# Designed miniproteins, single chains, continued (2): the designs that were tried, part 27

Each design is a single chain, and the fold is of that chain. pLDDT is the mean over its residues in the fold that is shown.

## One batch from the design tools (miniprotein)

Design m4904
Fold by ESMFold2-Fast:
Structure m4904 (fold): chain A 87 residues (1-87)
Amino acid sequence: SEAEKLRIKLSNLFTAGGILDTAAQLALELGDKEEVRNAAASLRGIADEFERIAKEFEKLGDTEGAEQARKYAEHLRASADAYEAAV
């Protein structure tokens, strides 16, 4: 179903966001400010994609999927803000 495809996409983006968050933290610990900024920008890009997925879930009537996607978007934006503030 279309909802199943969106949940797979949500899962894949969640994994990608986690990898980038780990990379940002490592770059911050190593003092690589440019890499921290690059990772923060990438996290914001994934957050934007989560919001697009949330809208698609809403179109399908999947309120739970939409809520989960929005929570992930909010989490990644908060992480990006924190990384940018740390450099």
Scores: mean pLDDT 89

Design m4905
Fold by ESMFold2-Fast:
Structure m4905 (fold): chain A 85 residues (1-85)
Amino acid sequence: EVEELVEEARKKIPKIADELTEAIGEGPKEESDALMERLFELLRRRDLDAAEALWREAQARGIGITKESAEAFLERLLEERTAQL
């Protein structure tokens, strides 16, 4: 039913958020910002599978993500999703 489809989408976003907070470290801010911007754009388009694939590839390549960059992007992403019905 419709409710199950919504719950499936909710599972992917929290998983990415949890993995993102665990991956926080030091690295080039420019690379971190570019990754967060691309991830946000995919999630905004509701392309959850592509967003998850991008995140997994970034982790496999060892891309460093700054704490402040990650937190700011997660807040923007949650705000965008909360703005819907």
Scores: mean pLDDT 65

Design m4906
Fold by ESMFold2-Fast:
Structure m4906 (fold): chain A 70 residues (1-70)
Amino acid sequence: GSTSHLSRETLLEAVKEAARRLGLELSEEQIEKLTEMLGSGKLVDPSELSEEELRALEEAERIIVRHLTS
């Protein structure tokens, strides 16, 4: 779905929260990359992301969906 109604800061916080929930140590560059991907709604190829990045992106998407459905 479209994330155009969400600010970059909201997406960034979702990615950071996802990393915290999963116990993942992501660099600032990884967090920004995932934030951009989450905002663009791009289908992610496993070759574009590490297993940790993919897991964090999936959890961040769940956080955003909960935010939109509340």
Scores: mean pLDDT 73

Design m4907
Fold by ESMFold2-Fast:
Structure m4907 (fold): chain A 74 residues (1-74)
Amino acid sequence: MTEEEFDLDVEVALEIIAAAIAKRYPVTPEDIPWLERHIERAKEVAERAKKLGFEDNYKSAEEARQTLEDALAA
């Protein structure tokens, strides 16, 4: 495992945690900036994972992004 692979795994894990929190609790207006930041991070991480060929990380980041976007739209 390279430092780059490790850092990407950590970033993906953080967005999975954010998505789990967003799915578990009702979104309040105060949470909107937090959700928007994590949606942006998940998109960035997914794009980076795809470019590097880390397909599992890409799919996990995209699932987290979708969950966060669904929470924001609810």
Scores: mean pLDDT 81

Design m4908
Fold by ESMFold2-Fast:
Structure m4908 (fold): chain A 68 residues (1-68)
Amino acid sequence: SDADVLLSFLRELGRIEKEKGFDIEALREAMEELIERRGLQDPLLRARAEAAAKWILEEVEREKKKLE
């Protein structure tokens, strides 16, 4: 189901976020690569995946600024 695809994608995003830490550029590149690699063909599902990735990037950037 689309929900299972999205949940699987979110689990991979969580792994990437932990692996890349505060390297925002590497994190962005890895998440964009994940979206392409997963072959999300449904425009709405892809938009939801991209929104989740954007939210994670904004959260990590916000936390990084607190440590600077």
Scores: mean pLDDT 75

Design m4909
Fold by ESMFold2-Fast:
Structure m4909 (fold): chain A 64 residues (1-64)
Amino acid sequence: SAFLEYLKSLGLSDELAEEIYEAVLAGDMERVERLLTLAVLRGEISPEQAEEAGRKAREFMESL
């Protein structure tokens, strides 16, 4: 999926990127936001990258 590859391109771990992708497929935006916050706290991505990823997750979810 282009969205999963996007998540990996941000510097997210493969495991965390896959968990976020599964949450998007499940329609669970609250879980997506929690996982993105966790990624910021772990220093994997910036807050700005998390905000962009959240917007793209919503757009992708709306396309399902």
Scores: mean pLDDT 86

Design m4910
Fold by ESMFold2-Fast:
Structure m4910 (fold): chain A 91 residues (1-91)
Amino acid sequence: DLMDEIGDRLDELYLTVLPYLSEEEREELARLGKRFRDARLAGDVRSAAEYARELAEAILRLSENKLPPEVLARVRETVEEIFRLIDELLG
């Protein structure tokens, strides 16, 4: 299930970046994560996909200047994979 794979990869990203983020940044991601979960639970696949993209972009934006180079490389790779899965889901 592409949606389950997207969700799993978003969870992986969140856990990876969480130690590098402020409380305020964590709250921003939690709000975006809730929008994704709510849309997914409602069966609104298109909105869930849009919120997944927004969440992945926010994770990268908030963390990219704070991460060690090797962690940043993995985060970027996972974000690109999430975008690929979203495009496959919506195609």
Scores: mean pLDDT 88

Design m4911
Fold by ESMFold2-Fast:
Structure m4911 (fold): chain A 60 residues (1-60)
Amino acid sequence: MPVLTPEQQQQILSIMQEVVLELRKERDGRTPSDEEIIQRVHERYGIPRSVLRTFLEQLS
């Protein structure tokens, strides 16, 4: 996979955090699954699911 710059990584993290907050509001404050977060970000921004999954693994 192409290596993302630190700036690009920070932008993706910010996007994912916003998506998590949106999904929590939609689900009455329930924490969304990793797969749900990946799906929403992929659909909205076109980022490959494999890249997003790697990002979530790095955060764990």
Scores: mean pLDDT 75

Design m4912
Fold by ESMFold2-Fast:
Formats: structure tokens, sequence, C-alpha cells
Structure m4912 (fold): chain A 64 residues (1-64)
């Protein structure tokens, strides 16, 4: 649902802003991928943008 999508995106943004653990961000990225599988084409584009940003932040944390 749109509410679930908005909530998950907000959780991801807050986790990144609050410098959450790599494990927390990885779990959220996994949930984004699962949601993307059943989402509309428009929502898939938005989810892909969020996944890309979160994955980049996760990569930076693991290599820092």
Amino acid sequence: SREELERLIKEVQEAIENNSSPQTIAELVQRLWELKKTSSEEDQKRLWEVITKASFELQRKVQA
C-alpha cells in the first residue's frame, strides 16, 4: 500500500540521518527490495532511488 511505502521510505531516511548501524540499514534495504517486487511501475522507480541511496550509505559505512 502507499502508506506502507511512505512509512518504509521514512524509516530508511531516518535510519540514515541518525547514523544507524549497517545491520539496520541492510535490513531496511532488504524490505525495500521485497516491497519493490509487488509495487506499481511508478512506485518501483521511487523505491529504486531510495534503495540506491541507502545502499550507497551502507557501502560507505562498511568501508569507513
Scores: mean pLDDT 81

Design m4913
Fold by ESMFold2-Fast:
Structure m4913 (fold): chain A 71 residues (1-71)
Amino acid sequence: TNTLTVEVEAPPGSRAEVVVFDAAGNEVGKASTVGGTATVTLTGLAPGSTLTVRFFIDGREVQEVTLTIPP
């Protein structure tokens, strides 16, 4: 599949942000919300490509995940 959907849930009263980078370090997607869920949907991804997803709560990075798009 050539589509990736990434979501982050913001705690009540907090701002959540998700930023997606390609293997070259270019930003390819970003979403933010205050409370609720922020979603990034990326299409046209190359099979086997690697993406880095960073999650922020109230401007602080809380998690980094590396994802590989299946062949």
Scores: mean pLDDT 80

Design m4914
Fold by ESMFold2-Fast:
Structure m4914 (fold): chain A 97 residues (1-97)
Amino acid sequence: SKYEEALEQLSEQFVEAVRKRARELGFSEETIERIEEVVREHERRLNQAVLEGKDLDTILEIHRELLLRLLEIPGVSQADVAEILEVSPSTLSTILG
């Protein structure tokens, strides 16, 4: 559908922006690839949840899982995640619990 195609295009633009910010922060290409994999998987899950009309609690759980998976990548800090995703540190802390 046109809506699914639009969501896929927005997700691709977001992933490209994430890659650019991670490179600007000085991460290695290997770390950038790991960040990209996690973000692409999250974007697929988020788009599916949105299309299925899932509630805000489900959306927040998907976001929390993204943050936790990024923090599992060696050398990636909470400050790095906030910069890469363009979220405030306070927003990130709220989502993490």
Scores: mean pLDDT 86

Design m4915
Fold by ESMFold2-Fast:
Structure m4915 (fold): chain A 79 residues (1-79)
Amino acid sequence: SFDLSLLSDEELEQLLAHLEALAEKMKEATSEEEIERVKETVRQLRELLEQMESQGLPQDFIERVREIIEELEKHIKEK
């Protein structure tokens, strides 16, 4: 129930940077337990993406978040 539309452009860029850093760490997952945690995080990020779209966040920001999710999904499938 956090209202993402209250975030400034600077706060959105900080959030994106944190998501990118988290995604890079998750790409290092090698064990089954680590991969399961990545899958759960991807599900949470998809829910976050739906909230961003419903709240009318900038389309370029939404596309960048979608790209992060897609990269993680590809990484999971290739293991």
Scores: mean pLDDT 77

Design m4916
Fold by ESMFold2-Fast:
Structure m4916 (fold): chain A 88 residues (1-88)
Amino acid sequence: LSKEEIIEIVREFFERLAESSPEEYRPYILEAGERIVERIERGEDLEESVYREMKEALLSMGLSEEEAEAAARRAAQMVMQMIAAKEA
C-alpha cells in the first residue's frame, strides 16, 4: 500500500468510529485521527501512532489508564487488520 492509501484507511476508520461514538467524544476521536495522519506523513510507525494518539484521546475523555490502554491497543489492531486486508 502507498502512504496515501494508508492515510485514506486511517481517515475512514476514525470517521466511522466518531459516527458510532457519543457526540461529546467525536472531537477527541477526529483530532486523534488527524494527529495519526501527521505522524504517518513524518514516517512514524502506523501501529504505534494509532496506539499513542488513541490512548491520549481516551484519557482526555475521562477513561482510566487501564481502559485507555486496552482500547487504544484494540484500535491499533483494527487499523492494522484493515491494512492487511487491503494488501491481501
Scores: mean pLDDT 85

Design m4917
Fold by ESMFold2-Fast:
Structure m4917 (fold): chain A 80 residues (1-80)
Amino acid sequence: GKAAIGAAIRQALEEHADRFSPELIDAAYKAATASLDAQPDVDEAAKRGIMAAVKTLLDGGASLDDVEEFARTIAERLAA
């Protein structure tokens, strides 16, 4: 469900907390949860939530390599 997807996004951000500022982590999580809440379909909500987090991290100045590691971690958690 959406709560599990939100938790996976939060856990992935926390796992890579050394790569991002606390403010950027909070901004990415807020963007992700807003996108999750806006979508009625869980699979579409997951895609848009992840995309919102990725965009927020990149816009905040995170490197592509750090964002790719975050995205990989989410993909692994959601595949489990």
Scores: mean pLDDT 81

Design m4918
Fold by ESMFold2-Fast:
Structure m4918 (fold): chain A 78 residues (1-78)
Amino acid sequence: SLSAATRAAAVAELRRRLLPVLRELGLGPQAAVDVVTKPPSELPERYRPLADALKAPVARYGIEDPALLAELVREALA
């Protein structure tokens, strides 16, 4: 589990990185959740920039659990 401070930092970075991409693509928060929770074969190719925006935060905070990543993404975009 992440410390409260690390979780807050991860949520803030996810919000900062995902919101501009969602706005540019004309997509709602569910698209970012779908990128984390669905297999790549079920995702539109246009969602690739959302997957790319997740790479740096995932690596920085060591988020290996997709369920935890989905939770943090939902919190960031709430």
Scores: mean pLDDT 86

Design m4919
Fold by ESMFold2-Fast:
Structure m4919 (fold): chain A 95 residues (1-95)
Amino acid sequence: MTMEEIEKKAEEQIEEAVEAGVVSREEAELLAYPALEKAKLHFGELPEEKVETVEKALKEFEKKLKEIQASDISDEEKIKRAVAAAKEFLEKVKK
């Protein structure tokens, strides 16, 4: 798959989530951000100085996401926590 194909799939997933009423467009875009950065890392499209930061932030994000998915909380609360985790990812990557 190309980076362009991954970006298009992320856009489709954002539209589906927003249409389903599960998240706002802003929340859906935030949730898609770690996946897009992971794709850039995979295709070698990240600046060398950002590679280590993105790798560490992705590991932390994926760990939190698994913990959220395994918790006995409502789907609405899981989404809220996933959005918060994605926001932390964004802040770490931007520094």
Scores: mean pLDDT 79

Design m4920
Fold by ESMFold2-Fast:
Structure m4920 (fold): chain A 114 residues (1-114)
Amino acid sequence: MEEELRKKAEELMKKADELIQEGNYALVQGKYDEAIKNYEKAIKLVEEARKLLGEDDPEVLRRLATAYINLGVAYYKAGKIDESKKYFEKAIELARKAGDTDLVEQAEELLKKI
């Protein structure tokens, strides 16, 4: 039963990774609304995995932080500065909970640019 929940969470995270890659592709093409949509879908799937694995799972928190960084970048490129700041701040909070100092520093550097 626990193995089935872990497998389901891993499948959700894998699908989220694919959506993040699709979002990154759209972002490079200047399709900011498409990038935002893909990152928001990815975040929803990782939040579903978080409910299965637990609130403080470091891998889930790290994936959420990365997805929020990508979402913040997409909003910044779309000219939506307030939304960009909000999502970088969420990424910093999640990265700190995950204990990922590199992600904290990356998100803080991005937040300082806006």
Scores: mean pLDDT 88

Design m4921
Fold by ESMFold2-Fast:
Structure m4921 (fold): chain A 80 residues (1-80)
Amino acid sequence: KEIEELKKKAEDLSKQAQDYADALTRANELMAYYREKREEYPSVLLVAEGEARDYSTNLQNLTDERKKLEEKAKEMEKKA
């Protein structure tokens, strides 16, 4: 029962992490594009770098939380 709830929460976090991974990929593509045009768009590049950093941090936090839930579920399965 509790193990199933932890697995469902881990799945929900995995989906959220995928959304942030997709957002990070788009931000990285924009950074690559604007790096080629750095002289024309320095402020846009700085904003894109900030977004990529924020998305990366959110993705890491969600990944860490998912890992904790997965480890807790495994530990409970071992003791059940």
Scores: mean pLDDT 73

Design m4922
Fold by ESMFold2-Fast:
Structure m4922 (fold): chain A 100 residues (1-100)
Amino acid sequence: MTEEIQAVLQQGIARLQELREKSKNEELKEILDETIARLQAAIDAQDFDTAIAILSEAANEIHKIQLQNPKDKDAREANMELGALLLSLSTLKVSAEKEK
């Protein structure tokens, strides 16, 4: 269970790092850098509630950037990736709680 959530978070961090390097939008890069750092701290603390909250917050912020910059393909990709990660983590957490 912990290993699965850690694996999803590590994969997510790697993907967000890729998006950060690719993007030319400084606001998006800043949000991605902060999100990566916060996710790493959540992994270290094994605080999955905080990890889900971090991804949800980042997804909302990036969605706003995408709406303000509709030509920014990197912002669109980041929004979709964060949405997928949040869904995966939320599903894993719900499944884990249901097993108890």
Scores: mean pLDDT 78

Design m4923
Fold by ESMFold2-Fast:
Structure m4923 (fold): chain A 57 residues (1-57)
Amino acid sequence: SIKEEVKEELSKRFDAPEELIERAVQDAIDFLESFGVKPTVENVLPLAETFLEIELR
């Protein structure tokens, strides 16, 4: 699934707890869906990275 693929990619790039990665991915998907945008790996990944970086600050 898109969620699992994005979670795997973020886990390779960030040394972060799985819970934070999952939250960032879910928040990115929910954000895109709230604007009527179909989630894809290409649009979810950069948004989830941004959310995760905010959590790691």
Scores: mean pLDDT 84

Design m4924
Fold by ESMFold2-Fast:
Structure m4924 (fold): chain A 55 residues (1-55)
Amino acid sequence: MHTQSVQLSDQSDTLYNQARIALSNGDTVTANTLTKQADDLMDRSTDLTIADMIS
């Protein structure tokens, strides 16, 4: 079973992959947007993991 933090991490990985594809197509605007969304999800995933460990 996946925890909420694992699901967010998986979604972040998917967005990084999509950003790489966009960048390879020359769509730097989409790539930058996807990368920022992936970073946000990764930060959120980390926060949930830390909160779970210390609660």
Scores: mean pLDDT 75

Design m4925
Fold by ESMFold2-Fast:
Formats: structure tokens, C-alpha cells, sequence
Structure m4925 (fold): chain A 71 residues (1-71)
């Protein structure tokens, strides 16, 4: 399912970040999620669109929190 694909990508992104400590890994994860959304947006249910939005926002907030810690 699309939810499983999103969750697998999030898990992969977070595991890569834990290994590398490189914030750009989170940027790449967000980019990939947005690409999946754009390719499928006409086929997505409102629930699936909301799930994409929530996941992308969560990763963007995580990225900003991690960047703020370096100030």
C-alpha cells in the first residue's frame, strides 16, 4: 500500500540519519516523499494525501529542530 511505502521510506531515512548524522539525508527523504506524492496525487484518497502532508511536515520539523541545535 502507499502508506507502507511512505513508512518504509521514513524508516530508511531515519536509520540513514542515525548512521551518518547528516541532515541532508532528511532533505533527500522529504524530496523522495514529494516525488511519490506528485506522481500519484491524482490517484490518492483524501486520507492518503493527509498522511503524506503529516509525514512531510513531521520530517521538516525534525530537520529544523536538528539544525537549531547547531546554533
Amino acid sequence: SIKDEILDLVNETLLKYAETRDISVIDEGIKKLKEIYEKNKDKLTPEQKEFFDQVIKALELLKEALRARRA
Scores: mean pLDDT 83

Design m4926
Fold by ESMFold2-Fast:
Structure m4926 (fold): chain A 85 residues (1-85)
Amino acid sequence: SPLELAKLLTVTALLLAGVHFNIDLAKKHPEKSQKYLKEAQQELEQAKENISKLEKLGADPQTLQKLKDELEKAQKEVDKLKQQS
């Protein structure tokens, strides 16, 4: 339904915001980076599952592509920071 689609979009946006927040915390607090990067990875995995569900629900293809692009960029940054920690 349109309501379920809107709710899932909102939750996915919040998860991606959480990833960026945890990435920022990992950069500012290197001594706790492993904790923040684990939290970011969990949020990335949940966002990935939500994006797959959004695709099945018929979410707008351009919106899906933007979410997939944001997910890929965030995953690459988490992976890079994990190598540095």
Scores: mean pLDDT 87

Design m4927
Fold by ESMFold2-Fast:
Structure m4927 (fold): chain A 63 residues (1-63)
Amino acid sequence: SAMDQALAAATAGAQAYAQALRDLLGLDPKVTVSKVDDTNIEVKIETPTLTETRVIPASNIAL
């Protein structure tokens, strides 16, 4: 489904961002990507010092 593809793309993007945090700041971030409703995906990236949460419309993720 389009949502499953959007979840996969969001997960890949979040993991790339997490890798940048490891490389630049020496952090070990935990990545969580989840469906919040039929049109929106939540991306959460957690480190010991910083938590970033973004809600993204699935339609905004290029597939």
Scores: mean pLDDT 76

Design m4928
Fold by ESMFold2-Fast:
Structure m4928 (fold): chain A 62 residues (1-62)
Amino acid sequence: MMENIEESALLAISNALSRGKSLDQAREVGRTAIREMAKAYGVELSEEEIQEIVDRAMAELE
């Protein structure tokens, strides 16, 4: 489910930032979380779609 994938990305990015990771490292953690969740749910996402989800998650975080 897309909502679950986006929530997982947001959580992964938030956790990475709270652990002192850089913005670039947090984005990579988010991409990894999206890929793993997409695989688990049987959803095929392009790299462009993954990047858009990461960008949205980053924009939602303070």
Scores: mean pLDDT 79

Design m4929
Fold by ESMFold2-Fast:
Structure m4929 (fold): chain A 61 residues (1-61)
Amino acid sequence: SEEEEKIRRWVEIAKKGTGVVRQVALRDLAEVTGLSVEEVQRIIDTKSVEEAVKELLKRRK
């Protein structure tokens, strides 16, 4: 889906990005999923791209 593709792109940016780029990606993921930035960061730092995308889609509000 379009939402899944958008989330996957941001997950990849967050994992490869540093500083402000990473922070922007984490905030955008938090906004689109309804999760906190802290929760999104934990998912990104502990899971692969595919696992993170699946978890974010499952947990979104």
Scores: mean pLDDT 83

Design m4930
Fold by ESMFold2-Fast:
Structure m4930 (fold): chain A 94 residues (1-94)
Amino acid sequence: SKLLEIAKLYAEMYKNKDTSKLGELMNLLNRLGEASEEEIKEAAEYLVETLGEEAKYLPFDLRSLADFVLNTFHAETAAENLRRLGEEVEKLLK
């Protein structure tokens, strides 16, 4: 799925602390439509397996996913922002 491709690219950038592909990630986000619950689950499962609990949740809409990426790479409190966003996404998956 498109969301899984975004999750894979994000996971690679996060592991390597490499922002050189940020433009590619933003381009993929700009082309992302609404994601199905199945696509969100698949992407979330990939992030859990790859990055662990703190990066478990992937936002399902373009704006929230863009905010997620920006907060992860920019904000000192990114971990708290990610946890809060993850709780919102988890409620929508249940």
Scores: mean pLDDT 57

Design m4931
Fold by ESMFold2-Fast:
Structure m4931 (fold): chain A 86 residues (1-86)
Amino acid sequence: MKITLSDEELIEAAKLLSSSDLSKDEEIAELLSKLNEEDIRRLFETYEKLYKEDPRILKGRFELMVQKGLLSEEELERIFKVIEEL
C-alpha cells in the first residue's frame, strides 16, 4: 500500500528516526517501505529541520535494518538515493 504522510505524521516519523531505541527499527522499516520517494524526501527534510542533523547519519542504521531482514536491498538503495540527493 502507498501512504501519504501529513505534517504531524512526518514529525512523528522523524521522532522515530531520531530514537536510539533499536526496538523501533521494525516500525521504521515498515513505514519507509510503504512511502514513495517524495514522502521519504519530506521525512528526511523534516528530520533535518527538527533535529538539525544530517540524515546521512542514519545510513548505518538502515544498513543494519537490511542485515536484520527488516528492509530489502532495493528499499535501502531507494532510501540512500533520496538521502544523497537532499
Scores: mean pLDDT 79

Design m4932
Fold by ESMFold2-Fast:
Structure m4932 (fold): chain A 73 residues (1-73)
Amino acid sequence: MEKQNEIARRYAEYKAEVDPEKKDVYQNLSKYLDSGRATVSLGQKDAEELEKLYQQYEEKHKKLQEQKKKLES
C-alpha cells in the first residue's frame, strides 16, 4: 500500500469517528483506498507536510478509540 493512501485512509477513519452521520461515506472511501480502486496522488513535499499534520490526528484518533472502549466497558 502506498504511503499516501495509508495516510489518507487513516484520516478517513478518524473522520468517520468524528462525524458519524457521514460514517458510511468515509468508511467506503477507506475501503477503496485500501483496495487500490481509488488512489490519492500527492506531491512529495505535500505528502511530507501532511504526514506531520496526520500525526496530530493519529493522537486524537487513539484517544477517541480509548474513550469509546471505556464507554462500552
Scores: mean pLDDT 59

Design m4933
Fold by ESMFold2-Fast:
Structure m4933 (fold): chain A 74 residues (1-74)
Amino acid sequence: MREELKELIKKKFPELSEEEIERLVEEILRIAEGDEERLKRLIEMVENAKDLLDLETQLGIEEIKAAVERVFPE
């Protein structure tokens, strides 16, 4: 599961560093709290995200906010 999620994020957001991908994976797993249905919905959110900003909006994770600021600087 963790490796599958890591590969999915890497494919969707190749601009993320390995450290950013690992932090995002850990946060998603933390939000899921071992609930398989919740994890499935979180994976669907990643798959359906238009871009990193859309994913940030859907998940509300601080780790994504840092990555968004780097990828879409003002």
Scores: mean pLDDT 71

Design m4934
Fold by ESMFold2-Fast:
Structure m4934 (fold): chain A 79 residues (1-79)
Amino acid sequence: SEAEAELRRLEELLKENVEEGYERAAELARELGLPVADLPPDVRGAVLNGMRVAAGLDKEHGDELEAATDALLAQYRAS
């Protein structure tokens, strides 16, 4: 319930301020330990895009980045 409310708030922030929303979405996803696939489409896209930029990966390697991101988030959830 709390996590769902925060994700809805992030969707609003992404629409109002895309740049700030990207940073907040990526940080919150990691702290919440949520799988990227469970995020709403807009938030998921922002998180993946931010992580691609941070990792220096090309779009062609998006699948590998997504798998690595999910593994990282699962690690934080277990911790």
Scores: mean pLDDT 57

Design m4935
Fold by ESMFold2-Fast:
Structure m4935 (fold): chain A 85 residues (1-85)
Amino acid sequence: GLSTELPEETEAKLREAIAAILAAKDVAEATAVIRQYAKELGISEPVLLHMLSEYIELKTGVRVAPLTAGPLKAAAERHRDVLLP
């Protein structure tokens, strides 16, 4: 799991991924965004989905189960004001 403190570069990249997922018009586009960021980070899509779910939990203080692209986009929309400055 993610620690309470994240490296600045890792946190910035997760924030960028969330912003891109929120900008996606549908789940198919959100899935493409997740693939792109997973490739850039050198990890698999399921690992990135887990990290993004944990990042949402870390920032919101609300327990978020590991999510797939659609539920992750919905959770990010619900907590947009906390996740994006």
Scores: mean pLDDT 76

Design m4936
Fold by ESMFold2-Fast:
Structure m4936 (fold): chain A 60 residues (1-60)
Amino acid sequence: SHMSELQQLQEEINRLKKEIQELVDQYDANKDDPEKSAELVEKIRELSRRLAELLKRIRA
């Protein structure tokens, strides 16, 4: 069967959560590198914002 719109949103949320966790792990591994840490923080912030938006759409 084809994936429903709700299932597609849930899959994207799960993907973003995994990607954010990987970036957090990279941040912990690179905390002594200020340039790398700053880049990772910015990416985490952007993905977290996107995740929050998708979560609002599912809850509405």
Scores: mean pLDDT 82

Design m4937
Fold by ESMFold2-Fast:
Structure m4937 (fold): chain A 74 residues (1-74)
Amino acid sequence: LVEEFKKALAAGDEDTAARLLYRILHDEMRVPEEAFTNPDDPKYAGLFGAIANELGLSYAELTELIEKGYALNT
């Protein structure tokens, strides 16, 4: 999933990248629904900051993908 996500980002396929990110966070990491509806909540800042750094994204880029992935999967 992470490698497929990175390939989608490199290809500029934001919809696929957002959908894969939702699967990683929701299914593999078991991140609660509240984090997808309010990713800017300070409660999740440390988690999402670490994930953004790991993926080579800015915090804003990651939170945009999280919101998009949630919308595409709900």
Scores: mean pLDDT 78

Design m4938
Fold by ESMFold2-Fast:
Structure m4938 (fold): chain A 82 residues (1-82)
Amino acid sequence: SALEEIREKLARVTGVTLSDDEAAWLAQEYAGKLPELEAAVERARAEGLVLDPEEQARLEALKEFLRLATENAAKLPRVARP
C-alpha cells in the first residue's frame, strides 16, 4: 500500500510510528515539496554541509516520503489536521 510505504518513510525520518490519518495528512500537506527540499540541500552543500551516514539516510527517507506524497496525495483519504 502507498500509505504503508509513506508511514515507513516517515517513521525513518521522525523516529516514531504515525497513524494512517497522520501519515495521510502529512502526505497531502507536503505534496510537491521535493524540489524545494532538493534546492535547499544543494545550497547547503555548496556552503560546505557534510552529512554523516545516519543524517544522509534520514535525508534519503525524507526525499522518498516527499516523492511518494506527490505521486499519491490525490489517491489518499482526505483527513483533517490531527
Scores: mean pLDDT 84

Design m4939
Fold by ESMFold2-Fast:
Structure m4939 (fold): chain A 119 residues (1-119)
Amino acid sequence: MEAVSPELLARAEAAIDEAGLGADDAVLIVVPDPSQLPLARQLRDALRARYPDITVIVTPHQFRLPGSDEVTDAFLRMAVAVLFSAKVRKLLVIGLGTVPDLPAVHPKTGTKVITYDAS
């Protein structure tokens, strides 16, 4: 299992700083499929240690369930829906090898979405 590189962590921190994230803001780390979740969780834990007031969540973009040919983005949609609660002001989406197509502003909550490709 690959550890989070100092370069990846530095790029994620730079993206947070450029987005101007603070308390009540959130980071969503997105990986192409569940096999990359261990790397994403290591990045999540490192960011939580550096930014304890920021919510950091991990999700796969798409995956195929065992025994199914269908690809689903249900976990991504659920994570985004939870983060679009009225409390989140800014959402930074960090893509690790994938970038989900998300609206720049949520029409009901006004949450601003900033997307960063860290691949």
Scores: mean pLDDT 76

